# Designed miniproteins, single chains, continued (5): the designs that were tried, part 56

Each design is a single chain, and the fold is of that chain. pLDDT is the mean over its residues in the fold that is shown.

## One batch from the design tools (miniprotein)

Design m17937
Fold by ESMFold2-Fast:
Structure m17937 (fold): chain A 85 residues (1-85)
Amino acid sequence: STTLYFENDLGTTATLVINDDGSVTLTIKRGSVVIEGTGTQTGDVITGTALIKETNTTLKFTATLTGDTLTIEFEGGTVLTFKKV
């Protein structure tokens, strides 16, 4: 398994755990706001479902790893961008 740590300029952190079978867990945290995701990786693209804990809302997401950048697009059009720590 591989664990990757990311942050953005707003103090939001993202932790990505990639298992050898291609399954992925994603945790995004900013203060008390927590998003927990699960998905699968194919190449540099991860697709899955994320739970926004604060609202109990589940959203589909697509995340892309490009060099040291993690970009996450949620259903509805919200995009978060992170840099590897």
Scores: mean pLDDT 85

Design m17938
Fold by ESMFold2-Fast:
Structure m17938 (fold): chain A 94 residues (1-94)
Amino acid sequence: SAMDEELIALYEETIARLEAAKTVEEKVAVLKEFMRRLKEVKIKAQPEKAEEYEQALERTIADIDALSEEEKEALIGIVKGYLKQEVARLKERL
């Protein structure tokens, strides 16, 4: 689907940007931008849930900002691994 193609492009761009980033702060900025763009994709699919997705994003960003540098690095590693698995899964459906 067009949405699957858009998600693959977003995930692959995010993986590349996370791998290119040199500092934890740069990687966190990439992750926050990814979450904002993913929210826009979700709202396009379910406009009636826009407020719910906005509130979820604000909470997630606040939770990330509360993490230690070590916890932020661990989260970035987990997210990058998840995105790589999701790209493989979505490509099998195209």
Scores: mean pLDDT 88

Design m17939
Fold by ESMFold2-Fast:
Structure m17939 (fold): chain A 68 residues (1-68)
Amino acid sequence: MEKLKELTREVLRLIDQLVAAGRHDEAAELGDEYVKVMKDYFDGKITEEEALKRLEELVQRARELLAA
């Protein structure tokens, strides 16, 4: 639970940074992926472990986009 909250906050923080950097298309794409992960988790389609893995992948992708 705590790690899920931490990763959720980090993903949203990085999306906000992409928006602030004028990278609106990339921010929107990551936001859509984030919403899909959370919806699938709350609908019981994926486990918490899979949700954590997907959120970690989104964090990595967002960081790569901000570094480019």
Scores: mean pLDDT 84

Design m17940
Fold by ESMFold2-Fast:
Structure m17940 (fold): chain A 87 residues (1-87)
Amino acid sequence: SHEAFRKEIEERMNEIVKRLQEMAKKALELNNEKALEILRKAEPQLIALGRQVVAAVDAGDFDTARAYLDQLEALAEKTIKEVEEAM
């Protein structure tokens, strides 16, 4: 159902945001300039991908929404790994 796909996408997006916020909090608490720079560089593309997911969901194009979400998750995972390696 459309509601099931929307819920899946929302839950996955919320998990990405939570993980990125936790990494940003750790980087700030450690005052780690390298980790903060990695986050700053990734932020514009993470925001752009998130907007594309939302736009696709609003259009009812859940296949496109999942494709952008997969890209968002991949970029978020890469960013988190780079941040962890910098800390």
Scores: mean pLDDT 87

Design m17941
Fold by ESMFold2-Fast:
Structure m17941 (fold): chain A 72 residues (1-72)
Amino acid sequence: SELLAQSVSGLSEEQIREALLEAGVPEEVARPLAEHLATTPHTLGDVRNALLGAGVPEEVAERAVENLASLL
């Protein structure tokens, strides 16, 4: 999917964190991930993989990716 190849580097830490929290990602995952993504180049596919690796349910991870994509 073209969506998963999109970079999130242009988003602020606040925008990323809010999008993750709105999707249902726990604060303990959303906060450090948003800090990391705001400072290093990542694709939406990288974000999805990071969320799944952190134990976030697939449905929540997909929603988070869609929320971030809506800001790009």
Scores: mean pLDDT 81

Design m17942
Fold by ESMFold2-Fast:
Structure m17942 (fold): chain A 90 residues (1-90)
Amino acid sequence: SLLEESFEQLKRTLEITFKNIKKNNDIVLANYLAKTLPEFIKEMVEKGYITPEEAIELLDLAIKYFKDINVHPSYLKKLEELKAELEKKM
């Protein structure tokens, strides 16, 4: 479906972005993305561009990468809290 293609493109973009952040040790960009990503993913679900299940997959990818580069614990907690809220909607 068109929505599945949109999800795959977004996932690929995030994977490339996180790979580049990790390679360059760009902690400033990593913290900025960790701070802004929860609201962005929530809006994508609310607009129907991605499903809650797809959003959880993106959050898992983000949490894994952000843990590897030691992003601030408060940003990780907010990502994990959004994941838990989305799991309740499934």
Scores: mean pLDDT 81

Design m17943
Fold by ESMFold2-Fast:
Structure m17943 (fold): chain A 75 residues (1-75)
Amino acid sequence: ALDAWVAEVIASLPEARERADLARRFADQQGLSPEERRILVQAAVLGVLQERGELDPAALAELEERLRAARAARA
């Protein structure tokens, strides 16, 4: 659900696309894993939605759960 929503937002909003591209470049430069890169891109897009007052709390909760799982995988 979150992956599809983020992809739709990137396709629909130039601002979200720009921030997603910046997040991808940063993740690639830092050598982040594919999952960490995905989380960073999703966080950047949700940040744009928050600034627009369009952030779905369920989407934020799903991102927070993914971040928690990624951190647990490093322990």
Scores: mean pLDDT 80

Design m17944
Fold by ESMFold2-Fast:
Structure m17944 (fold): chain A 76 residues (1-76)
Amino acid sequence: MEITLTDPKGNKIVLKTPEQARAFLEALRGLLRRNADGKIEMRKLDGSWVEITSPEAQKLAEAALEGADRIEAALA
């Protein structure tokens, strides 16, 4: 398998194996989540979650979560 993702700055992320894809998916879902209000939260080093309020950070996080959804679909 090969999955190519593009971040909001145009950088390409290439995942070449199912193991790489699963590791990336787990990392993203461990660091980012959507709350009940549709806002994106980021996991801090201490394990707590904080809402992303910066528009730039929101765009980056949304692109990352869309990438996670594509990886999950490709692994199913």
Scores: mean pLDDT 74

Design m17945
Fold by ESMFold2-Fast:
Structure m17945 (fold): chain A 80 residues (1-80)
Amino acid sequence: SPGEELLQRFRDEVERLARDVLERTGSEADAQAILDRGEARLEELREKIGTDNTLTKEEAEEMIRRAVEELRAEAEALLA
């Protein structure tokens, strides 16, 4: 489904960001923190997209985009 494709894109981005953090910092703990936060956010997104019958496709795409931006900002903070 389109929702599952969006959630998979988010999961792929989480894994990519965690890898980048690990490669640049050498910190397994910081990389794991990104994975853990990404997984928690993925569960929230799956619940909202799967259960909210008023949510449009465009609104779901915006939620994923915002979640990616938030996770990127968290990863960037760990790189500073």
Scores: mean pLDDT 82

Design m17946
Fold by ESMFold2-Fast:
Structure m17946 (fold): chain A 79 residues (1-79)
Amino acid sequence: MQARVEEVIARHAEKAKTLPATEENTEEMLRETLRELGVSEELIEEWIEVIRTVSTSTSDEEAEEVAERLLREIEEALR
């Protein structure tokens, strides 16, 4: 499982390098990656909404902390 997850993430990260680093593109790449990993659409949308809220109302530092917590929750759900 872990090897597959890393392979999917690496592939999407490579593709992301060719795209503008916009909020919209980041969100789309995140949805695509999580969907390929088998995360539910409900959880994906919830995470995207939290990231949007944090990015508009908090510092980059706080946004990174929230993203890290959500990543742990996603990893837990995939296990």
Scores: mean pLDDT 65

Design m17947
Fold by ESMFold2-Fast:
Structure m17947 (fold): chain A 81 residues (1-81)
Amino acid sequence: SAAERAALAAGLEALKYVSPEQANKIGREVYEAAREASALPPDEAVETVRRETYKAASKYMSDEQAREVARAAEEALRRAL
């Protein structure tokens, strides 16, 4: 699903900066956000997932790194929609 692709992309990007446990937690939060956003129009869903991914990642890494994780989730979700 689109949510699984976004979560996987975010988790893989997060692994560059944080532990596997933290990356897995970020991936789960992205999966939940993407599932909730699935009822929104595509552009709003992508922006919602980007924002929620940034919030999740920013708890564990720098602002710059969190933006890269959010970008990975955004790009994966756009390709899946």
Scores: mean pLDDT 88

Design m17948
Fold by ESMFold2-Fast:
Structure m17948 (fold): chain A 89 residues (1-89)
Amino acid sequence: EEARAFAERALKEVEDLLDKAVQYELEGNFSKAASYWTAAQLIAVGAIEELRLRGEPELADEFEKRYQEIVDRANKRLEEGLAARKAAA
């Protein structure tokens, strides 16, 4: 698989896992949420390592930046969801 295609697929997988993590956190299922957060981190770390091993350090740096943006977005969604629940209570 081409390095760019691998990176895009891994970023999509991380985003999907973090969407599930946020969903379970908002549902109060903290055990499942933690499992999805951990799975996303392991995929991201493994993908960054794989890209560096392939000799793609600039793509690995791009992946790390985009991964952080996905994490920041997930944290924002979680914050907004928790605030909405508090306002509704």
Scores: mean pLDDT 85

Design m17949
Fold by ESMFold2-Fast:
Structure m17949 (fold): chain A 94 residues (1-94)
Amino acid sequence: LSKVSQEQKDEGMALIVEARELVEEGKLEEARKKLEEAAKLLGEDDPAVLYAEGIVLAAEGKYEEAVKRYEAALKKHPELLPAKENLEEAKKKL
């Protein structure tokens, strides 16, 4: 969504950070809920949302789906280096 407010961007990014922390703790269901909330604020096509979805999918062992999410994030933001690094790692698991 191209017309999100600064407050929505800040809140959405905070939810993505929480989701990534939950993935590190192995709390994948809670991470998914935080990403759903972030997607409502930032949009499902936001590069940060797509990247974080890829991280959750990879943590679940869904590497083919994770690759697709990382590629979608990089299509929207080619300079997103962490997504490129995680894409290569996920491809090695296929």
Scores: mean pLDDT 82

Design m17950
Fold by ESMFold2-Fast:
Structure m17950 (fold): chain A 68 residues (1-68)
Amino acid sequence: MKEIEEVRKEYLEELRAAETPREQAIVITAGAIRIAGLQFDNKVSDEEAKEISKKFLKDVEEELKEIE
């Protein structure tokens, strides 16, 4: 959980630094893949994985609102 939170924050910072929609899409995609990989490696339950993914998507949506 803590490592997934740190990775989430790392990708949100990268998203804030992204200046173009293309760069934003790359950061979001890379972040989602890395988080999914950590969920798999840590044998996270489907319910926990769902909550982690929802939180990441919500944070991405809020950051994009500030950039737009």
Scores: mean pLDDT 73

Design m17951
Fold by ESMFold2-Fast:
Structure m17951 (fold): chain A 85 residues (1-85)
Amino acid sequence: SPKEILIEAFKLYEEIMTKMGLGGVGRNLRDGLTSAIENGELSDEEIKLILEMLIQFGKNAIKSGISPETAQRLIELAKKGIELI
């Protein structure tokens, strides 16, 4: 489902943030988002917007030489999530 894909995408986001020295921020954002998804607090439109933001984040990480393989996986996963909405 788009929600399950968003949770998996945030795991990759946390990995990239950790390599940027922002692992604590990445973990806190992932935990908060996972809770919001599990409690049904996000609409399909909000999930799509977050996935689009993660694609842009991944593209910027690749451009900056940060975790290019993980960032590419994030982009591909987020695109699949958008296709299911």
Scores: mean pLDDT 85

Design m17952
Fold by ESMFold2-Fast:
Structure m17952 (fold): chain A 79 residues (1-79)
Amino acid sequence: SEAELGRAHLTAMAEALERAGLTEAAAAIRAAIPPVVAAAESGTELPPEVLARLAEVEAALAANREAVLAALQELRAAA
């Protein structure tokens, strides 16, 4: 259930980012879920398209670190 854990984790992360107002970053994470789960199930590396989407999230996180930390704390409280 590595794929199940990965999907649940990314979904929770996307929801937390969305609550923090980082909707672009949340959309990028949501779009990455199917290929990340597929890669985890097959043991293959992430496709370049997925890496590009994750880079968009990384840029958003760098720009809005404070908001992301608040979102992560909210996700932790909801768990």
Scores: mean pLDDT 70

Design m17953
Fold by ESMFold2-Fast:
Order: sequence, then structure tokens, then C-alpha cells
Structure m17953 (fold): chain A 65 residues (1-65)
Amino acid sequence: SMSSMQSKISSLESEISRVTSDRDWLRALLPTLPEDTRPGVEAEIARLDARRDSLVSERDSLLSS
């Protein structure tokens, strides 16, 4: 149903927002961190970017249906 699809899209958009906020917070924090700590944070940023891309693709697939 349309309502069920809207609920799923809403849930995906909420998760996209959270992942985006976490990523942006880490990106802002990155230049303030010791150099030896940065690779671990950069890996986490990359993980969040990949997660966001997957969620966006899933949302866009539902919107195209």
C-alpha cells in the first residue's frame, strides 16, 4: 500500500539523516584529532559514506516503483 511504502521511505530518510549527521560530525572533528588517530576516523567516515549510499539507493528504488 501507499501508506506502507511511505513509512518505509520515512524510515530510510530518518536513517540517512542520522548517518549523514554522524559523518559530518566526524568530518568536522577530523582536523582537530592527533595524526595517528585520523586513519581510524577516516575509515569510519568511509563506512558511513558507504552506508549512506546504500540507503539512498534503496530509497530511490522505492521512489521509482
Scores: mean pLDDT 87

Design m17954
Fold by ESMFold2-Fast:
Structure m17954 (fold): chain A 55 residues (1-55)
Amino acid sequence: SMSDIQQRQQQLQDGVQQAIAQLEADPRFTPQQIEDARKHLQKTLQQRTQELLQQ
């Protein structure tokens, strides 16, 4: 259902935000590595969201 799709989309968004926050909190990662990871995660989120909406 549309409600299930919306819930899954929100879970994906929340997961990405949490992952980025964890990377930003970890002093082992450089700002460049965090930025690269953020861009990768955002692109992955966009792709997964599009795939979800096509189902």
Scores: mean pLDDT 80

Design m17955
Fold by ESMFold2-Fast:
Structure m17955 (fold): chain A 63 residues (1-63)
Amino acid sequence: SEAKEQALAELEERAKGLAEKISAELGAPGKVEIKVDGDTATVTITVGDFKDTFTVDLSELAK
């Protein structure tokens, strides 16, 4: 539980950092959405017309 919470918090920080970099390159606001289903986090980054979605196993991040 605690390890997964730490992994999720780290993932959120990394995703926000990536969105900010893309936002700076494209000149559009960045948006990050994270959905958690069990041990899987689905991350969606939207910056203007750019949209990328990927899944992360929180159990692997908690190692």
Scores: mean pLDDT 79

Design m17956
Fold by ESMFold2-Fast:
Formats: sequence, structure tokens, C-alpha cells
Structure m17956 (fold): chain A 82 residues (1-82)
Amino acid sequence: SEEEKREKFKEIMGEFFTKLKEIIDRLNKGEISKEEAVKQIQKLRDETISKLKEELGDYPDLDKIISILERETELLIQEILK
């Protein structure tokens, strides 16, 4: 159902933001390098996009959502590398 797809979307994106926050927190504490943080963010992005495509292939505007996710993560990576 549309409602079940929305709940699954929230679950996948919630996990993404939780893991992203953990990576940024570790970077800010000096526990990982900028290079390691970038690698982990890229892996997390790619895994999240894969999950969205596999579990929510028919989700409305999925291609636009993926494009936004790719753009926002790339901007974050560029900010980290400054």
C-alpha cells in the first residue's frame, strides 16, 4: 500500500540520517580522518540509494529523491574537504 511504502521510506531515510550523524560526530571528535569520513558517507549514500531502488522502485518521484540525496551528500563531502 501507499502507506506501507511511506513507512518504509521513513525507515530507510531515518537509518541514513542516524548513520550520517554518527560519521559526522566521529569526524568532529577527531576519531576518523576527513578522507575516512568521505569514504563512509559515499558508502552510506550508495547503500541507501540501493535500498530505495530495491524496496521502493515504484515510489512517487523516487528519481528526484535520489538526485536530491546525491546532490546533498556531494555538497556535504565538499564542505568536509575544505
Scores: mean pLDDT 89

Design m17957
Fold by ESMFold2-Fast:
Structure m17957 (fold): chain A 99 residues (1-99)
Amino acid sequence: GNVERLRELGRRMREARSPEEAVELLDEVTDIVRTTSDPESLMLAMEIVEIAMEKFPNDQRVLDKALEVLMAVLQRAEDKDVILRAIGLILRVIGLQLD
């Protein structure tokens, strides 16, 4: 299911060696996010975004893709805790881009 696939994408993100690999993984996360409103799946997607931002905080393409994933989460999210976490991460991405 979506949860199992997102956990595998999270593992692959922790192992990613390049911003290009991270962008490809975030594209796969976006595709899954666009198909679900499940809070567990959306929380896992945001965890993968946070890992990408921690690994590649200075890569503009990774930050742009992270923002795309988070915007997709906001379009699907119905749970308050999911919405608030997505907003917090969006502000963090913007902060990194302005630095």
Scores: mean pLDDT 90

Design m17958
Fold by ESMFold2-Fast:
Structure m17958 (fold): chain A 93 residues (1-93)
Amino acid sequence: PVAPEDLEEVRRRRLRAAVALRELSGIAVALGETDAQPFRDRGEEEIARLRAEGVTDEELERVREENRRRLAEEAKGLELSELEQRVVEAYLA
């Protein structure tokens, strides 16, 4: 059996992934990578489903800030392409 706290953690992980997918793919499209559009659309659809499940705007903002913080630290250790560097820089701006 799954505890309610485990279901809440799964929901937060889904939300973090959906927000990251939407925002990073949206920036990639803005930088000319139109092949990223379906990933942005998938992120938007998942966020809409999570909102229907009770996710609030306040929770979305907290997840966005957490994603930015995590990406800023993780990017320091990654070998990024020029496009990936531009996407990360735009996301953190």
Scores: mean pLDDT 76

Design m17959
Fold by ESMFold2-Fast:
Structure m17959 (fold): chain A 66 residues (1-66)
Amino acid sequence: LTLDQQIALSQQGHALRQQGDRLFQQGNYRQAAQLYSQSSRLYEQGGDLDSARESQRLSQQYLRLS
């Protein structure tokens, strides 16, 4: 991956995390967990491992609430 592609993937991961936060606030825990899982994968592909780990943790936590 080019640096520009890595940055784009991390930005997409961040956007999905924000969408997941919104769904969580609306009580849509399962959909929030799915978006956090997708966010984690995008962050990992973009090289942002700390954000990937956090998003994966939230995904697992939200699945337990669904």
Scores: mean pLDDT 85

Design m17960
Fold by ESMFold2-Fast:
Structure m17960 (fold): chain A 104 residues (1-104)
Amino acid sequence: MLARLAEALEALKDKRSGIIKSLEPLLDDPRVSEEMKRIIKAVIAVLNSKNAEEALRALREILDGDERKIAIVVDVLLGLKDEEIPTMIANKFGSLLTFEEAKV
């Protein structure tokens, strides 16, 4: 986990502010589920963290220690490194939204 978080933080270091600004409107969107908003808050908290240990602590706090949700957030962050910011948000969070809708 720590090594994967360190990789994600290093890969996204130059994209952090753009990703955060793209995600902030989703936190106020009534169409976004409360569960999805928690995942988005966790992603923002990781991107605002100075190191992998701080990021993991924030993930555990926001996601109530849910290891499955923590793994999903880390996988999303690692995926974001390979795409431009607008495409990253559309593809990664669009897929998660569809997945959350399928649970309802």
Scores: mean pLDDT 69

Design m17961
Fold by ESMFold2-Fast:
Structure m17961 (fold): chain A 88 residues (1-88)
Amino acid sequence: SAMADALAEAVREAAKKAAETGNPDYVEQVRNLARGAVSMGPEAGERVADALETAAKEAKKNPKYQKIADELSRIAEEVRRRVEELRA
């Protein structure tokens, strides 16, 4: 759906901003948007989890952003778990 696509893209952009800036406000934005995307179904959840895993990997390259990387990884794991529940 167009709304699921928009939510997944918003999560991707917010996660990218979190990884590039280290600003925790973007992590909170990611958390809220990711929950919305998962509610749109497993395909949207998978795209969100992929985006978060990519952003966490990028954040991990910067020693200053390890906490951001850890939070993004945790959100990705939660999204993956929700996708598995939706498929069961």
Scores: mean pLDDT 81

Design m17962
Fold by ESMFold2-Fast:
Structure m17962 (fold): chain A 68 residues (1-68)
Amino acid sequence: SIEELIERMIEAIRNRDWGTFNDYLVQLRKAGLPMKDLFELSNAGHDARETGDVEGAVEKIREIGKKL
């Protein structure tokens, strides 16, 4: 489910596993998630990688997930 994929993305970010995070983005795209939401999720992961603010990214991803 989309909700399960979101939780797995959060786990990947916490583990700083950017490859696995990107794999879940691809799965969400194939599941029919809108491009706007995919870009918001991608940006949250990118910001976590660049800034090291993992928990801020987790909160952002959960907010995005609530809209789905």
Scores: mean pLDDT 85

Design m17963
Fold by ESMFold2-Fast:
Structure m17963 (fold): chain A 87 residues (1-87)
Amino acid sequence: SAIQQQIQQLQQQIQQLIEELKKAQEEGDYEKAAKLTGQLVDLTSQYLALMRSMPNPSDIQRALMDMMEVVRERALQRYEELKKLAE
């Protein structure tokens, strides 16, 4: 379905952003880290919105939503901290 394809695309984009963010943090590039973390907040928010729109989520889908909510909250906290460092 179109929703399932969008979810898969968002998962791939989120994974790529996490890898790029790790590298930016290791290199001390706080401006890039802030930008990537902001994008991660946006993509995780879109992922959760799509998952929540699905009727009767499976146990695996619910577990993935719970994990993604944790990723989003951590990304939001880190985005605020990195913005202070990148000013």
Scores: mean pLDDT 83

Design m17964
Fold by ESMFold2-Fast:
Structure m17964 (fold): chain A 86 residues (1-86)
Amino acid sequence: SLEELLGLSDEELLERGREAAEKQDAEGAMEAVEVAIAAVEKGNLELARRILEIVREALAKETDPEGREALRRAVEAIEGLLREGE
């Protein structure tokens, strides 16, 4: 949950984002977006940008079409979140 993620340190959020992106599926993509939302809510836009780059790297390595679509949507969601956070 977002409440749980807000209780984590920035280092723990970064690790959760990496683990989520490594799943390379719809569940992991959704978790990565939630981690990025938590980073923005904590005021750490740099952390949210780092999560975005991790998701982009996962997308570049993904060969499954369903996983690629989920990660692409996550990239779009996090990019939108960062535009609103400015």
Scores: mean pLDDT 83

Design m17965
Fold by ESMFold2-Fast:
Structure m17965 (fold): chain A 74 residues (1-74)
Amino acid sequence: MEAVKERAKERLRKSTLEQIRAAIARVKERLKQRDLDYDPNLTLSPEEAELLETALFLLQMGVSEEEIREWIEE
């Protein structure tokens, strides 16, 4: 679990805050629709898919957007 969070931090540091917030917003919308596993057929770039998976994982683990911002700013 901790090792996965560290890898997520590394991945997030390669992205902008705007991209991460957009990914989180998408994940929240899918969760709100009770679509807990977002559609794998979504037309996403590899980078967008990676961000969405990371955002989904972090949200499911209870990590807030503020914590993600702190991780990036470190």
Scores: mean pLDDT 59

Design m17966
Fold by ESMFold2-Fast:
Structure m17966 (fold): chain A 73 residues (1-73)
Amino acid sequence: EEKELKEKLKEAIKKAKEALKIDVTTAAYIAARGLGLYYGYEVREKLIDEILENEPTKEEAEKWIKELEELYK
């Protein structure tokens, strides 16, 4: 359902931005889960594995949040 998906993306963007002020890894994880809601399981798992294996940078977390914002538009 498009309405439900859009509301979940909005919440993910909000939570990821707030988390980014405190902890980059948490922000990246929230953003990865949000991207997985749109693109599906394979994208979610790939991004989460990347977070767990390589510790995300602030730049990567911000990039994923920006991608969520573009998908929400």
Scores: mean pLDDT 81

Design m17967
Fold by ESMFold2-Fast:
Order: C-alpha cells, then structure tokens, then sequence
Structure m17967 (fold): chain A 83 residues (1-83)
C-alpha cells in the first residue's frame, strides 16, 4: 500500500499543477500535467482516473472552469487516499 500512497500523492500534485497552469492561461502545460496525472491515477483508483478523464474532456472542449472543477475533485480524491 506504500506504493499506492506514493502514486496517489504524485497524481494529486500533477492535478494541482494542471489547475495552476489553467489559472495562468497555460492550456498546453495544463494538458500535459492532466494527461500525466490521469495515467498515474489509472494505476491507483478508478474514480480518480474517471475525474481526470472528465476534466481532460472539458479542457479539450474549451470549458476551462469545468476542467478545473474536475481536476480539483480528482486531486481531493487522490489526497483522501493518503488518509
């Protein structure tokens, strides 16, 4: 479970970087962080991965506000896996 906690922390941090990039208008950097976070999340928890995919889908549609909301939800779920 130690490896799962480590990956959950990495996923949370990557989602947090994606949110920061979006808040700064850097969509390309945000997409790279979000994709990396989704890959890591897929190794840890299906629900975190699902939120990541929803966020990426909104970002690809240009809905930045909903993308941030989904990445925030994903980061929160990933942080909960750390207790």
Amino acid sequence: DEERRRLARVAAELFEEAIKALENGDYQTALRYAIAAAIVASLVDEEVAKKAIEGINYLQKGDVEKAIEKFREAAELARRLLE
Scores: mean pLDDT 87

Design m17968
Fold by ESMFold2-Fast:
Structure m17968 (fold): chain A 119 residues (1-119)
Amino acid sequence: SLVEEWAQALIDFVKNPSNKTLLELQVAHGMILLEAAVFKNEELLKKLEKLIEKAVEIVEKLLEDEPEEVKELAKKIARGENILDEDKEVLEKTYKALKSKAEEITKEIKKALKEIEEE
């Protein structure tokens, strides 16, 4: 499913953070928005929104000891928000922080995906 592809893109991103894997995550999000809009698939959009909400909660908890700017940017990335020029100086620190928690994030995202697919 497109939601599974988004979850995998997020996992790939946190394991190997780069501008390429960030773009792949953003593309996966955009594909779901396009599919939901074209086919009026409200269920697909709701599943993505629930998974993103869980991803934001996971990131907030696991990056609790990181600077506020790093936590805020990590949550923006999970929500598929645009990266602004002012965010770019924090981006490298955010990549490092996410990579340090990649195994824990992966485990929690896989759990969240299973729970959402059962709904």
Scores: mean pLDDT 86

Design m17969
Fold by ESMFold2-Fast:
Structure m17969 (fold): chain A 90 residues (1-90)
Amino acid sequence: AEEYKKKGEEYEKKGKYREAAIYYLEAAIKYLEEGDILGAIKALKKAAEAASKVSQELENKIKEAILYASSGDIDKAIEIAKEVIKELKS
């Protein structure tokens, strides 16, 4: 989780917002799989900020993932995060 978060911060500093969002989402998925919900929400918020520079639609999807993670629907949060990563890589 921390390694992906650090990569996200590095790409964000370089203005590479698509790559930053991907790494922040990868970090969020690892936090969710480990049961670190607070770490996941922080990573998802950073991903949403980065995605806002690329696509409003993808930013909104990440915000949906935050709501699911906050409500305890971890599987749905992971599903949405993975979908957004696929879209960012395309």
Scores: mean pLDDT 87

Design m17970
Fold by ESMFold2-Fast:
Structure m17970 (fold): chain A 87 residues (1-87)
Amino acid sequence: MEEIEKEIEELEKKLKELVKEAKEKGIKVEFESGIANSLEEVKELAKKALEKSEENKEEKLYILFVYTEDQLPTQEDIEKAEKLWKE
């Protein structure tokens, strides 16, 4: 649904702000990937990743990239995402 995709984009945007803040503080950034069976599950996993990052913001920031089982990212997509968030 268009609305849930927009909500996922907003969660990603908030996570990007946390990455910037973590880099300014010298906090280590960790990258993980997850698989979801629906957009609703993607949204829930994104929320949990954001909460985990906020709780551990002084020690370690966790970035979770969530994909559907039928639409797994290519290795190139994963590398581009990691590079974007690291630099």
Scores: mean pLDDT 63

Design m17971
Fold by ESMFold2-Fast:
Structure m17971 (fold): chain A 107 residues (1-107)
Amino acid sequence: SKELLHRVTLIGAGLGVALMAVLTHKRLNTPVEETKKVALETLEKVREEAEKLYEETGDERIKELLEEIEKAIEKVKKAKTIDEILEIVNELTERVARLERELIAER
């Protein structure tokens, strides 16, 4: 569906903003706890959007994405370095880009 693709693209854009924020924090040598807070705030918003999308669509791929976002939130909470946070956010960003490509191919 066009709406599903559009909303997944918006989730991907949100993750891209989070990725850029974490990269900026790394370049500025920001304390890991401040970087963690910013990453978690963005991931929680992305989780809420994915949860709403799953409630509206019932699409199993969105459920899988939601589970991956929840795992990423747990990993960020336990992260000890900005590089670990960056890797987690980057992996989620790649996962969403892959889902976008699958949804485009189904059209």
Scores: mean pLDDT 87

